# Designed miniproteins, single chains, continued (2): the designs that were tried, part 7

Each design is a single chain, and the fold is of that chain. pLDDT is the mean over its residues in the fold that is shown.

## One batch from the design tools (miniprotein)

Design m4222
Fold by ESMFold2-Fast:
Structure m4222 (fold): chain A 56 residues (1-56)
Amino acid sequence: SERLRELLEREVELTMRLMGLAVEVRFTGDEKAREELERVAAELNRVSAELAALLA
């Protein structure tokens, strides 16, 4: 499915971004980076839920 491929690619992209933000928060304690980390994590959860629905 084309939609499945798109969601998998997005999951990889969001995971890499989340890892980078987690490192930044750990070293700087920056509140803006923490807020963005929370937003990216929420979006990753949404993508994972959509993937699960497509595989059901």
Scores: mean pLDDT 86

Design m4223
Fold by ESMFold2-Fast:
Structure m4223 (fold): chain A 64 residues (1-64)
Amino acid sequence: SIDEILEKQLEEYKEKLKKAEETGDLELLLEAYLGLHSYYLRQGDVEKADEYLKKAKEIAEKLK
């Protein structure tokens, strides 16, 4: 079902985020935050989408 596909996508983004946090990979961390931002936008969760976009912007500022 669509709900099962969306749940799998969310779990994949969460796993990517965990890996980025464990390794300190800022590029991967940025990708994870942007992925979560897009996911929550599609879900209509504007508050969570905005939170992840703010986190993504903070990481982008750290990338040189």
Scores: mean pLDDT 83

Design m4224
Fold by ESMFold2-Fast:
Structure m4224 (fold): chain A 67 residues (1-67)
Amino acid sequence: GPAEEYARKAIEAAAKGDAEAAAKYAVLSGQEAGDTKSIEGARKAAELGDAVGAAASGYEAAQHAKE
């Protein structure tokens, strides 16, 4: 679904070291999943320039959407 597609894009961005794109897609994944915790995590990672942390938040949102 859309959350899973955005999580994949967040992971791809993080692999390229693009923290801004990773956080953007992770927030979109969290919004599609209705996962406020993952949205907050992605925004926090963005403040820190943490591409891997942002991608992890997107992945968690996608997993929540599958449940």
Scores: mean pLDDT 83

Design m4225
Fold by ESMFold2-Fast:
Structure m4225 (fold): chain A 68 residues (1-68)
Amino acid sequence: EEHFVEGLRAYAAGDYDAAIEHFERAIEADPDHALAWHYLGLALRERARREGGDPELLARAEEAFARA
């Protein structure tokens, strides 16, 4: 689960774009990875907040949380 670990590092650094990419790769490798879905949701929500509340990013975050 290297992608998940790299996603966590990016998230901790505040690089939400990189975090999203890594968590998406982790999910592609293991679609049942509940923690990857949860952190994908968090990263999408933080990116949406940075961009003034992008509705598409918020909708994607909600979907990710539902799969967690």
Scores: mean pLDDT 83

Design m4226
Fold by ESMFold2-Fast:
Structure m4226 (fold): chain A 61 residues (1-61)
Amino acid sequence: MIKEGEYKVVDIETGEERTVKGKLEELSPFFVKLITEDGTVIYGLKAGDTILAFKEEKIPL
């Protein structure tokens, strides 16, 4: 199920926190895909209310 909202994202490499708006798709109870409003796809692990991001890709045109 896809949920639109605001999500807290923490980059695993840098530890930087940001809040992003987009559509969250739960691929498993722990693995999520977030499609942001600017066309970025973030893959991460769900940790409570936070997404631990380990990969980001831009959606092709």
Scores: mean pLDDT 77

Design m4227
Fold by ESMFold2-Fast:
Order: structure tokens, then C-alpha cells, then sequence
Structure m4227 (fold): chain A 80 residues (1-80)
């Protein structure tokens, strides 16, 4: 699906922007929540798993956030 491919690219872009200091931790979380909502109409199973990653990220320190964000991007990409 075109929408699914676009969601994967958006998730990768969020990760890139975060590691480059272009967006904050809170901004990255908000952007990921937006993408998860978009994915509900395309693949509800992947959307639900991505939401679970986001919920776990909210409970972690900023030091662990980067790794969890990368893991979430990898998860969505593997299911493309």
C-alpha cells in the first residue's frame, strides 16, 4: 500500500530528525502517535503494535528512547 510505504518513510524521517537534534523527545513521540493513527486504516495490527512501542517509550528515560524509536522503525519496515 502507498500509505503504508509513506508511513515507513515518515517513521525513518522522525528517527533521523531526532538523532540530528531537529526535534525533541516529546515532538518525536507526538509524530509517532500521528503515524500510528494513520496506520489504523491500512494495517490495524501494525498500528496496535506501534502504539505499544510508544507507550513503552513514555515509561523510559531519554537515554533509552533512541533505541526504542529505532526498534519501532525496524518493526514497521520488516512488515512492509
Amino acid sequence: SKKFSEAILKLAEIYKKFINGEITYDEALKEMERIAKELESVNPEIAEQLKKYIDEMKKKTEKEFKQLLLDAVRFVAKNA
Scores: mean pLDDT 76

Design m4228
Fold by ESMFold2-Fast:
Structure m4228 (fold): chain A 94 residues (1-94)
Amino acid sequence: MNFHRIGFRVGRRTINGQDIYRAYIIYRDDNGNLYMFTITMDSNGNIIDIDIRQMSQSQIEQTSRQFNQNDTPAPGDMSQRASDIGNQYINQYS
């Protein structure tokens, strides 16, 4: 199955005094199904968690609103790292 990236956001949140970077990447498959790929990283860019789940458009919009309210923008280097990780891992689901 082929996946097409249609959305990408990375933010920073402070949890227990530590900066955590979280990316969400939205993919559409060849059948029009939507998936959210979530990558969680520590302040050094080490992967803490990776998750992929099928979501409706309304669930994606709701998650995007919560992300925009709670998280500050990530630096460009963390955004690039999250993009690279997403590209590597999505190929395993294809």
Scores: mean pLDDT 77

Design m4229
Fold by ESMFold2-Fast:
Structure m4229 (fold): chain A 58 residues (1-58)
Amino acid sequence: KLEELAEKAGLSEEEKEILLLAVVERLSQKEIAERLGLSVSTVSRRLEEAIEKIVAAV
């Protein structure tokens, strides 16, 4: 499960939430930004960082 992969990869709580919203809930970066009160560029960066951490942990 994605939550298990996020834990294994050492994601922060914010990175986990953004990743789950993008992959499980299938929200766009814009929708995630609106929900969390972040900019779209911040969401994009955190998603990229989260994916890099997961890839490095696998």
Scores: mean pLDDT 77

Design m4230
Fold by ESMFold2-Fast:
Parts: structure tokens; C-alpha cells; sequence
Structure m4230 (fold): chain A 76 residues (1-76)
């Protein structure tokens, strides 16, 4: 269904913002721009953790749709 879109929070989001994630069971710190690359490889693992980290819900759809929504939330 047409779920709510991501809330556009441009405030704290920058491509170089440090983000703490647990990717594939490994806790790591990285920049948001690095996370976008990792999301393409790890998809749901990193997406779910990034949703919690950024405090938003991703629109329903394929993993590709979720990645696009996260990209917009980071850069828009």
C-alpha cells in the first residue's frame, strides 16, 4: 500500500554524519555515505538497524525501494 513516506528530517543528517551500526552482527562506526554503499550489499540487516538509528520508518516495498527511501532521508 501507499505507506507514509519518510519524514524529511534535514536537520542532523549529513553524508559524513557518524553512524553506529551492527552489520551482520558486527558493531561498527561509519559515515552515512559509507552506510549507503553497505546497504546495497547487506540490505535488510543494515536497513533495519539504520531505521532504528535514524528514528524513521521506511516505506514498504522491495529492499531497493527501502534503500532509495533511506538515501532520500540522508541527502534530502
Amino acid sequence: GAAMKLENNKGPFKLETPVNLNIGGVPESMRLTDVQTVLEDKRLDAVDKLEEQLGFKVVSGSQEDKLKAIEQAITA
Scores: mean pLDDT 52

Design m4231
Fold by ESMFold2-Fast:
Structure m4231 (fold): chain A 58 residues (1-58)
Amino acid sequence: TEAIEKLRKAKSLEEAEEIVSEYAEKNLTVEQGDIIALIYSENPTIEGLIEGLEKALS
């Protein structure tokens, strides 16, 4: 997924949050966004955002 590639190249957590938010708004359901939010709340890192996005897309 292109969004995951962008996340891996993100220079800051703030940039990573922007990438996920933009992708979710355009491509994901509310339920998929909730999955990302839950995982991110437990692991507030770029890796947590990647895991959340991978889980939402599976």
Scores: mean pLDDT 81

Design m4232
Fold by ESMFold2-Fast:
Structure m4232 (fold): chain A 62 residues (1-62)
Amino acid sequence: MDHVRRGQEALSRGDLEEAKKHYEKAIEEDPNNRTAWLGLAYVYERMGDKERAAEYLKKAYE
C-alpha cells in the first residue's frame, strides 16, 4: 500500500500520529520522496513542533 496515500488519509481523519508513521515509512523506502518529507513537515507543524517542521521542509528541498 502507498504510504504517502495512507499518510494523507490519516491527516484527513486528524490522526497526526498515524500520518507521521506512514510518512516515516515512505521516507524509509524512498529517501528522495519529496511528498513524504513535506507531509512530515506538515504533521509536525500541526503538532506544534515548528522547529522540526522547518527541518523536514529543508529536507524536501534538498
Scores: mean pLDDT 82

Design m4233
Fold by ESMFold2-Fast:
Structure m4233 (fold): chain A 73 residues (1-73)
Amino acid sequence: MEEARRLAERLVEAVRAGDIDTALRLQRELEDLIGANPDLRDEMLELGREASERARREAPESYERLRRAVGES
């Protein structure tokens, strides 16, 4: 969980800074961590949701660029 929290915080900071390339890398690292830890999947997904809401609130334009880059529906 601590590694997931660290990645989520770094992801929010990258989005806030408009560093979409770093945000994409951190999102992939978090997704890999979730896949490697199925027992913690629900907790990590909730952590990711909280981070996404925070990024959207604090840097909405940058967050939308990230969403388009990852191809979210």
Scores: mean pLDDT 78

Design m4234
Fold by ESMFold2-Fast:
Structure m4234 (fold): chain A 58 residues (1-58)
Amino acid sequence: SRVEARAEEARRVLSPEALAVAREIGARLREIGDLIDKYLEAKKAGKDEEALEAEKKA
């Protein structure tokens, strides 16, 4: 797709240092997303203690 092509072009233009920083930011955002999902599942199950634990890790 055009979006994927532009993303690949941007990765080629960015310096190795800038790419490393972007990857670290992306990894942290994925970790936060996983913690949010865990929190929502704990809330759905009525496990307030597990929800609080997941919230503290975010």
Scores: mean pLDDT 70

Design m4235
Fold by ESMFold2-Fast:
Structure m4235 (fold): chain A 79 residues (1-79)
Amino acid sequence: VEENYEKGKKYFEEGKKALEAGDYDRAIQNFKKAVEYFLKAAREAAEKGDVEKTKEYISFINEAKQLLAEAEARRAARA
């Protein structure tokens, strides 16, 4: 049940490392996967009535989306 959260967290951390390394394509790919898995985790938590976990996972989705947007902007601005 926590497998989707664990996968999301792994992709999120790899995305951050890629972003810091200037590998924007890799960062974008990993953040997209992080959003996908955190969405699955949030859905599972909501179905179980776990309000606290649902809110936590929504926060991770929002953070991953912000970092995804940053990676996309940095790729577009690449000189």
Scores: mean pLDDT 85

Design m4236
Fold by ESMFold2-Fast:
Structure m4236 (fold): chain A 67 residues (1-67)
Amino acid sequence: MVPADFTLNLPADVTRLKLIRDGKTVAELTPDAAGRVKVTGLEPGEYELVLEHADGSTSSTKITVVA
């Protein structure tokens, strides 16, 4: 579980992050030069975290956002 405001440290090959809720993209974020993404203001609930890699592959995981 993560709070509504959180920071992710991503692998160096990740070029974009998407947050999907109920089949809808709610956020699309680009990592900074250090591979960090700051996420703020998410509604509590379950999200799918989709990572897009520089080679064009994707990986996904489920996260639970808490208030």
Scores: mean pLDDT 76

Design m4237
Fold by ESMFold2-Fast:
Structure m4237 (fold): chain A 61 residues (1-61)
Amino acid sequence: AESTLSDEELAEFSRRLGLSKRQVRGIVEGLLSGDPVIEAAVRHDAKLTDEEVAELLAAQR
């Protein structure tokens, strides 16, 4: 799925997670894929907590 995060939201998550804006966008797209294997891989690679995942998904509203 396409990320609807603004450039400002990407910059904030980039700072909070210690990742680039492009990496944050890729993580959101992976989480929105609807594939549990892709979701699990994205969470593991980025070392995201359940709380961080929930925050990223909430920002997509």
Scores: mean pLDDT 72

Design m4238
Fold by ESMFold2-Fast:
Formats: C-alpha cells, structure tokens, sequence
Structure m4238 (fold): chain A 71 residues (1-71)
C-alpha cells in the first residue's frame, strides 16, 4: 500500500539523516528530517517514527551547537 511505502521511505530518510549528522553534514540531516516528518504527518504514520525523527533532530542540533560554540 502507499502507506507501507511511505513508512519505508520515512525510515530510510531518518536513517540517512542520522548518518549525515554523524559526519557533520547538518544541512543534509535537517533536509532529510524535514522530508521524513512531512511524510509521517501526511500518511498518519506511527508515533514511534515521529519520536525517532525528533531524537535525531535533537542530536543534530546538539552536534551543530557544539561545533559552533566549541569548534
């Protein structure tokens, strides 16, 4: 179904965002997270996916803040 395809895509985007954040590519991480969140909301996907996306978003923000303040 389109909802199952959307869920798979959202999971892939969250994973790609996490990998981007780990390598310091915060622009790509943010873009992928925004795309994932749009899909999650549009298809009313499980709350667990939104929590996972939010966790990666917080980690990305913390990494960026550390680089700007401490780097």
Amino acid sequence: SMKEEAEKKAKELIKEAEEAAKRGDYATATKKLLEAKKIIKEYNLPEELLKEALEVEIETGVRLLKEVVLG
Scores: mean pLDDT 85

Design m4239
Fold by ESMFold2-Fast:
Structure m4239 (fold): chain A 75 residues (1-75)
Amino acid sequence: SKTRAELFKQGAKIAKERGDEALAYRLFGKSYELEGDYRKAAEYYRKAAEIFKEQGDDELAERLYELAKKMEEKA
């Protein structure tokens, strides 16, 4: 049976293939968080935050940066 982390990773790959990089990075972040790989979770949450920052969504970018920082503190 697939774990929840594996299902999120599959969803991330599908999102990336469809050109939704922001969704892909958020789903990769969640997958790694569920696996306890907090360093990789932080990396992907930061990548998602950077996309939203470039799009001018400063509030969503800030929330994702805060989430990445929380993951780093658990690493």
Scores: mean pLDDT 86

Design m4241
Fold by ESMFold2-Fast:
Structure m4241 (fold): chain A 100 residues (1-100)
Amino acid sequence: MTEEQIELYRKVAEEFLKDLEAFAESETDPEVQARLRELIEKTRELVDKLLEQAPNMSEEEAREKLIKLLGLAFQAAVEVKMGNWEEADKLLKEMEEIVK
């Protein structure tokens, strides 16, 4: 994967993370908001780890992993907001497996 492609995917991920941060900011329950912010921080760490590995990946592999990671992060955020913390934790583990 080229440096230009990595930079493009970093920008895509950063835009997604900004949308998740806005989603967390809209939450009125302090415990749910704190859990959403923790999820966002973990997602950022996993995105950074994936993009560090991306030079040794095909564009197709990196793209599929990033799309899956961001999709699971969004699903986990919805589960946190709904109070389904066990399902959110399961989704977080699936995200960690992508960048292991």
Scores: mean pLDDT 85

Design m4242
Fold by ESMFold2-Fast:
Structure m4242 (fold): chain A 94 residues (1-94)
Amino acid sequence: MEEIEKLLEEAEELIRKAEELIKKAKEEKDPEKKKELLEEAEELLRKAKELLDRAEELLDKEENPDLETINRLIALKLRLIGLEFEIELLKKKL
């Protein structure tokens, strides 16, 4: 559980940073700078996905997985997917 919690914490921080970059991209008027912010956000989300995939692998090996940890993993995965769709929509407006 401790290793899973650490992976989820690290993934959440990357997702949070990606959200901040996406917010900056929405406010950015320069298409080149907007693209750079979105690409940086995509890289952070890719790293977060790797951490979430590792957390899921470890959680699948737990005999009695904690429901709060399962719910946190699901919530972070849904948040990640939502941000990936938002980046794609923003890129189409470039």
Scores: mean pLDDT 86

Design m4244
Fold by ESMFold2-Fast:
Structure m4244 (fold): chain A 91 residues (1-91)
Amino acid sequence: AELARLGGEYAREGGLLAAKNAKTREALSHGIAGALSGTGGVFMAELGRAEEGGLSAESGGYSAYLGGLLAGNEEGKELGKRGYELGRAAR
């Protein structure tokens, strides 16, 4: 549960940074997806749903990573990667 929550938080933060720094609709879309899925991961973890939380954090982290990469935002990219790794480890 804790890994899923942390992964979701990292994915949410990475996705928000990617979206805030997005210069294209593609980067914005990935950033938003990362933020929403990361938030879902945190929510599921708080409900005690570690596997579902981990899946949402993994998915959100990957989206945040792509959004950060496309936005040229290194911090958002690294936060997304961390969210992906923690989400995967949680399940």
Scores: mean pLDDT 88

Design m4245
Fold by ESMFold2-Fast:
Structure m4245 (fold): chain A 56 residues (1-56)
Amino acid sequence: MDEIKELEKEIERLKAQGKTGMLGGLYFGLADLYARNGDIKKAREYFDKSIELMKK
């Protein structure tokens, strides 16, 4: 699960830098990874976050 942690760190860095335009794609990537690992609750949460960011 190191890939999930690395993506979460990148998201945190981009948020700190104000580069929110890239976050939608990264949250979608996290949702896909959680879904493949069988964590449906986390997958849904991150899919919803990616959609919200794309609506801005």
Scores: mean pLDDT 77

Design m4246
Fold by ESMFold2-Fast:
Structure m4246 (fold): chain A 82 residues (1-82)
Amino acid sequence: SMPEVTKRHAEEQYKLGLEFEKQKDYKTAGQQYRAAGDLYELLGDLKRASEYYQKAADMYEKAGDLETAAELRKRAKELEEK
């Protein structure tokens, strides 16, 4: 089903994020975690979406992109308040 395909895609983005994080490619890791968050948000899994947006924000902070990190932390908080 489409929700199962989307969940699998989110899991693949998360695994890619972990690999890039291990390589200290924090910008690419952040992009992968953000993509996983977007897919979980699409699935209505707001808790997982928030968790992955926070992981992405941590990566963007390590990459020196403080603006993108702040935007992702705000998005994560908004999902927790629903």
Scores: mean pLDDT 88

Design m4247
Fold by ESMFold2-Fast:
Structure m4247 (fold): chain A 84 residues (1-84)
Amino acid sequence: MLSFEPLSPETWERLRRLQEEARRAVEAGDYETAIRKLEEMADLLAPEVAKGNINAAVQLLAIATQLAIYRQSGKLEVLPLPEP
């Protein structure tokens, strides 16, 4: 069943911390750490997406798109991270 339930406060706080860490890593030129943090955010969202949470699916799609841009370009780009 698809749902528009908000993510739990715990999940949002974890996403915010991972996003901020990824943003700082990009600013420092540490793209390996930034990619790892984006992948951790995707892993955090995957169970919520599996439950049919549309809000989680939208966030996961944004993260997956950013990771795909990094990988598809054959070159790491410094991109601003979307707000969760």
Scores: mean pLDDT 73

Design m4248
Fold by ESMFold2-Fast:
Structure m4248 (fold): chain A 55 residues (1-55)
Amino acid sequence: SDEEINRAAREAVEAAEAGDVEAAERYLKKLQELAPDRPSVVGAAKAAVEEVLAR
């Protein structure tokens, strides 16, 4: 559902902000599984996670 997709994206970024790389990767994987047809949503979340972790 859209709610689950948005939650997975949010939790991935929040995990990255907390420095929890393993959790961020798990949420990104879940997002990809929930939204394989939404490359913009998946791409934005992945880019945000990568930007946070590169700090």
Scores: mean pLDDT 81

Design m4250
Fold by ESMFold2-Fast:
Structure m4250 (fold): chain A 68 residues (1-68)
Amino acid sequence: SEAEAIKKAAEEMLKEEKDPKTIELLKEIIEAGKKGDVDKAAEKLYELYKVNPEVFEKLREKILELIS
């Protein structure tokens, strides 16, 4: 599922992330993914894009790999 792919991609990014604000957003994305809350996941992904566009782009690429 899309929500499962978002969750798994965010969990992988969390393993290597050191920025506290980015870590908090990744955790929120994981929780939204666990609940299947696509609207909340999209909201938090947009916040991640604003805070850390490099991490957002890597996360987007990982999600696309998982749903292909």
Scores: mean pLDDT 84

Design m4251
Fold by ESMFold2-Fast:
Structure m4251 (fold): chain A 75 residues (1-75)
Amino acid sequence: SSADKLLAKRIEIAKRLKEKFPQLSSLVNEYISALEARDLDKADELLDKLTQAMSAEQHIEFAKLYREAQAELAA
């Protein structure tokens, strides 16, 4: 389904963020677990915590990964 594709892409972005910034791994792993459980409320809560923990460089890279993923889904 379209929702399953969006969910899979969110997980892919999170895994890529973790590869680039291993220091975020703990929060990213919790976020991925919430997404895999389809607990979107928990995933959104964890995303807020994750973004609060990020440096400016990490925010820029995450935004870039998200934009690239949105472009791929639109194609």
Scores: mean pLDDT 83

Design m4252
Fold by ESMFold2-Fast:
Structure m4252 (fold): chain A 68 residues (1-68)
Amino acid sequence: MKEAQELAEKGNEALKAKDYETAVKYYKEALKLDPNNYQAWANLGQALDELGKYDESLKYREKARKLL
């Protein structure tokens, strides 16, 4: 879905800018539209690690792993 891809790309831009809170927001929105995007789950986990939210990060990284 184009909208899900655009949201994931905005998440990637925010992650690159080290705006981790904005990255989390966009990845969560992208994943509501496309929950099978394992890369978005993995990147969401990375952003959460950078915010110190380790338990939530591990949960979403495991979702990414299970989709592979």
Scores: mean pLDDT 84

Design m4253
Fold by ESMFold2-Fast:
Structure m4253 (fold): chain A 55 residues (1-55)
Amino acid sequence: SPLEERMEETVRRMAGKSRAEQVRILTEFREELLKEVSEDEAALALAETAARLAA
């Protein structure tokens, strides 16, 4: 899905970055998602993106 592709791209952008840079990237991703989806859907997508990064 387009959302899953965007999550994967966000994980790649965050990989190997500092905690501060990862937070900035996630914040930008959240802002873009909120233009298209509900706050609850954005929160779930962010949680999944963070979980994929941590794995």
Scores: mean pLDDT 83

Design m4254
Fold by ESMFold2-Fast:
Structure m4254 (fold): chain A 69 residues (1-69)
Amino acid sequence: APAAAEQAAGDRGQAARDRVLETIEKIKNNEEVDPELAKALLTAYRSQLEINPDPEIEELIKKLEEKLK
């Protein structure tokens, strides 16, 4: 793994997380979100639920599935 790229991605990783959090807030507030981002989050959270069951993540998945209908 390129260690220099991993360290350089530190600030970009934070920006990506902030964007994900904004998208989550929009989903929780029943606001319109990008379908591609919603699909990516749905896939990621489904994987997380299989490793670590969390009722908050389960609720987010349900909201994402409703948005993607």
Scores: mean pLDDT 68

Design m4255
Fold by ESMFold2-Fast:
Structure m4255 (fold): chain A 75 residues (1-75)
Amino acid sequence: MEVVISDNLQVSDTTLQSFKDLAESIVELAKKSDNPLVKKAGRLAEKSLEYAKQGKNQEAAKYTLEAMRELSKLL
């Protein structure tokens, strides 16, 4: 019963697809890198994709942003 039900943001399918594409890109990056920060970002991105499969789009977006924050430490 605890689910993303009070998020009244107009989150279009395009926005959800963008987060999914970002998460998938981070996972692919982590597979090709031995850098521990990139691998941590990859694990967070995998979590995001798992939440997206469960329909928990708010949690999915949160984990994608966490993965991006971790990756930004490398930039």
Scores: mean pLDDT 72

Design m4256
Fold by ESMFold2-Fast:
Structure m4256 (fold): chain A 64 residues (1-64)
Amino acid sequence: GEIMELVKELIKKQIAENNGLVDLQAIIDELQEKFGLSREEALKKVIEAIKQLIEETGILPAIV
């Protein structure tokens, strides 16, 4: 879905720009601003996106 594709893209961008680190709060803020999601809803989407990326790429990001 649209939200999931955006979350995956944001995670990939942060991995590339931040030497493998994912700023969880920055992604949550973006999802709240663009889709009006609660913090809990945004966190759920991020966790699911991370699971899918691990399954697709075998890469485990470090979360800060």
Scores: mean pLDDT 80

Design m4257
Fold by ESMFold2-Fast:
Structure m4257 (fold): chain A 65 residues (1-65)
Amino acid sequence: MSAEEAARRAEQAARGSREAGLLLGRPEQADKGYRLAKEAAELGRNGGSPEEVERGAEEGQRAAG
């Protein structure tokens, strides 16, 4: 997977997880997951490896719940 694809996927997952977390009354977990996924996407845009972006996105999704 390319860094761009991984970043796009991370942003999509971050938005979805944040919305779900807010609906379930877990704003802190939702925010944490969103931030981790966003950081992974930015890392990819700044020359980070696609593998690091994927790992960060996965961790973000896991943190969001």
Scores: mean pLDDT 70

Design m4258
Fold by ESMFold2-Fast:
Structure m4258 (fold): chain A 56 residues (1-56)
Amino acid sequence: AAARQAAIAARRQSGDTALKNMEKVAEELEKEDPELAKRVRGVGDTFRAQVDAEVA
């Protein structure tokens, strides 16, 4: 139970960190390449949906 809960928490935390970094990259890209920023955000949305499905 504890090990499984820790693994889920770690996976969720890794996902949150990745999404946070992805958002920062998208925000920087939005200044210079809004089209690429839109693609990065699209990938982030897909990744979030996958993580949510995995830990649900």
Scores: mean pLDDT 77

Design m4259
Fold by ESMFold2-Fast:
Structure m4259 (fold): chain A 68 residues (1-68)
Amino acid sequence: HSMERRAYEIALNAASSVLETREATPEQRGAALKAAFDAAMEALKEGLSDEEAYERAREAAQEALDRL
């Protein structure tokens, strides 16, 4: 029901998927989850599907890790 809760579930799944394939510090893990959450929220606000929100969240998490 809550868009925020839905975005958080998508972000956790997306960030975990990226982090399982790489070594990451606690700081990098936090940054990846935050980026994934922000991207998922933005996608859902735009009216995109959960699958599209997941892909955007995954890309955002990966990009955040690449910048650290």
Scores: mean pLDDT 83

Design m4260
Fold by ESMFold2-Fast:
Structure m4260 (fold): chain A 78 residues (1-78)
Amino acid sequence: MLKLSFEETKVLLEVIRKAFENAKTEEERQRLIDLVQGIEDALKNGDIDAFKKYLRELGKLARELGVPEELVEKLLEI
């Protein structure tokens, strides 16, 4: 099991929250749900490679959805 720090968890959850708030279509919301599930599964299984892959994909989608760049940069530093 991968453990994130309190600050890393806070950043991850804030990006997810803002991305869902900014999502306008059902397709965008489904993409977010799939990425969140992938991140949760990777953390549970201790799969660092999968975690980093889904984190990058979340960052890309968050940028597309207008999440602030400073917050996305903090996400990608996890």
Scores: mean pLDDT 84

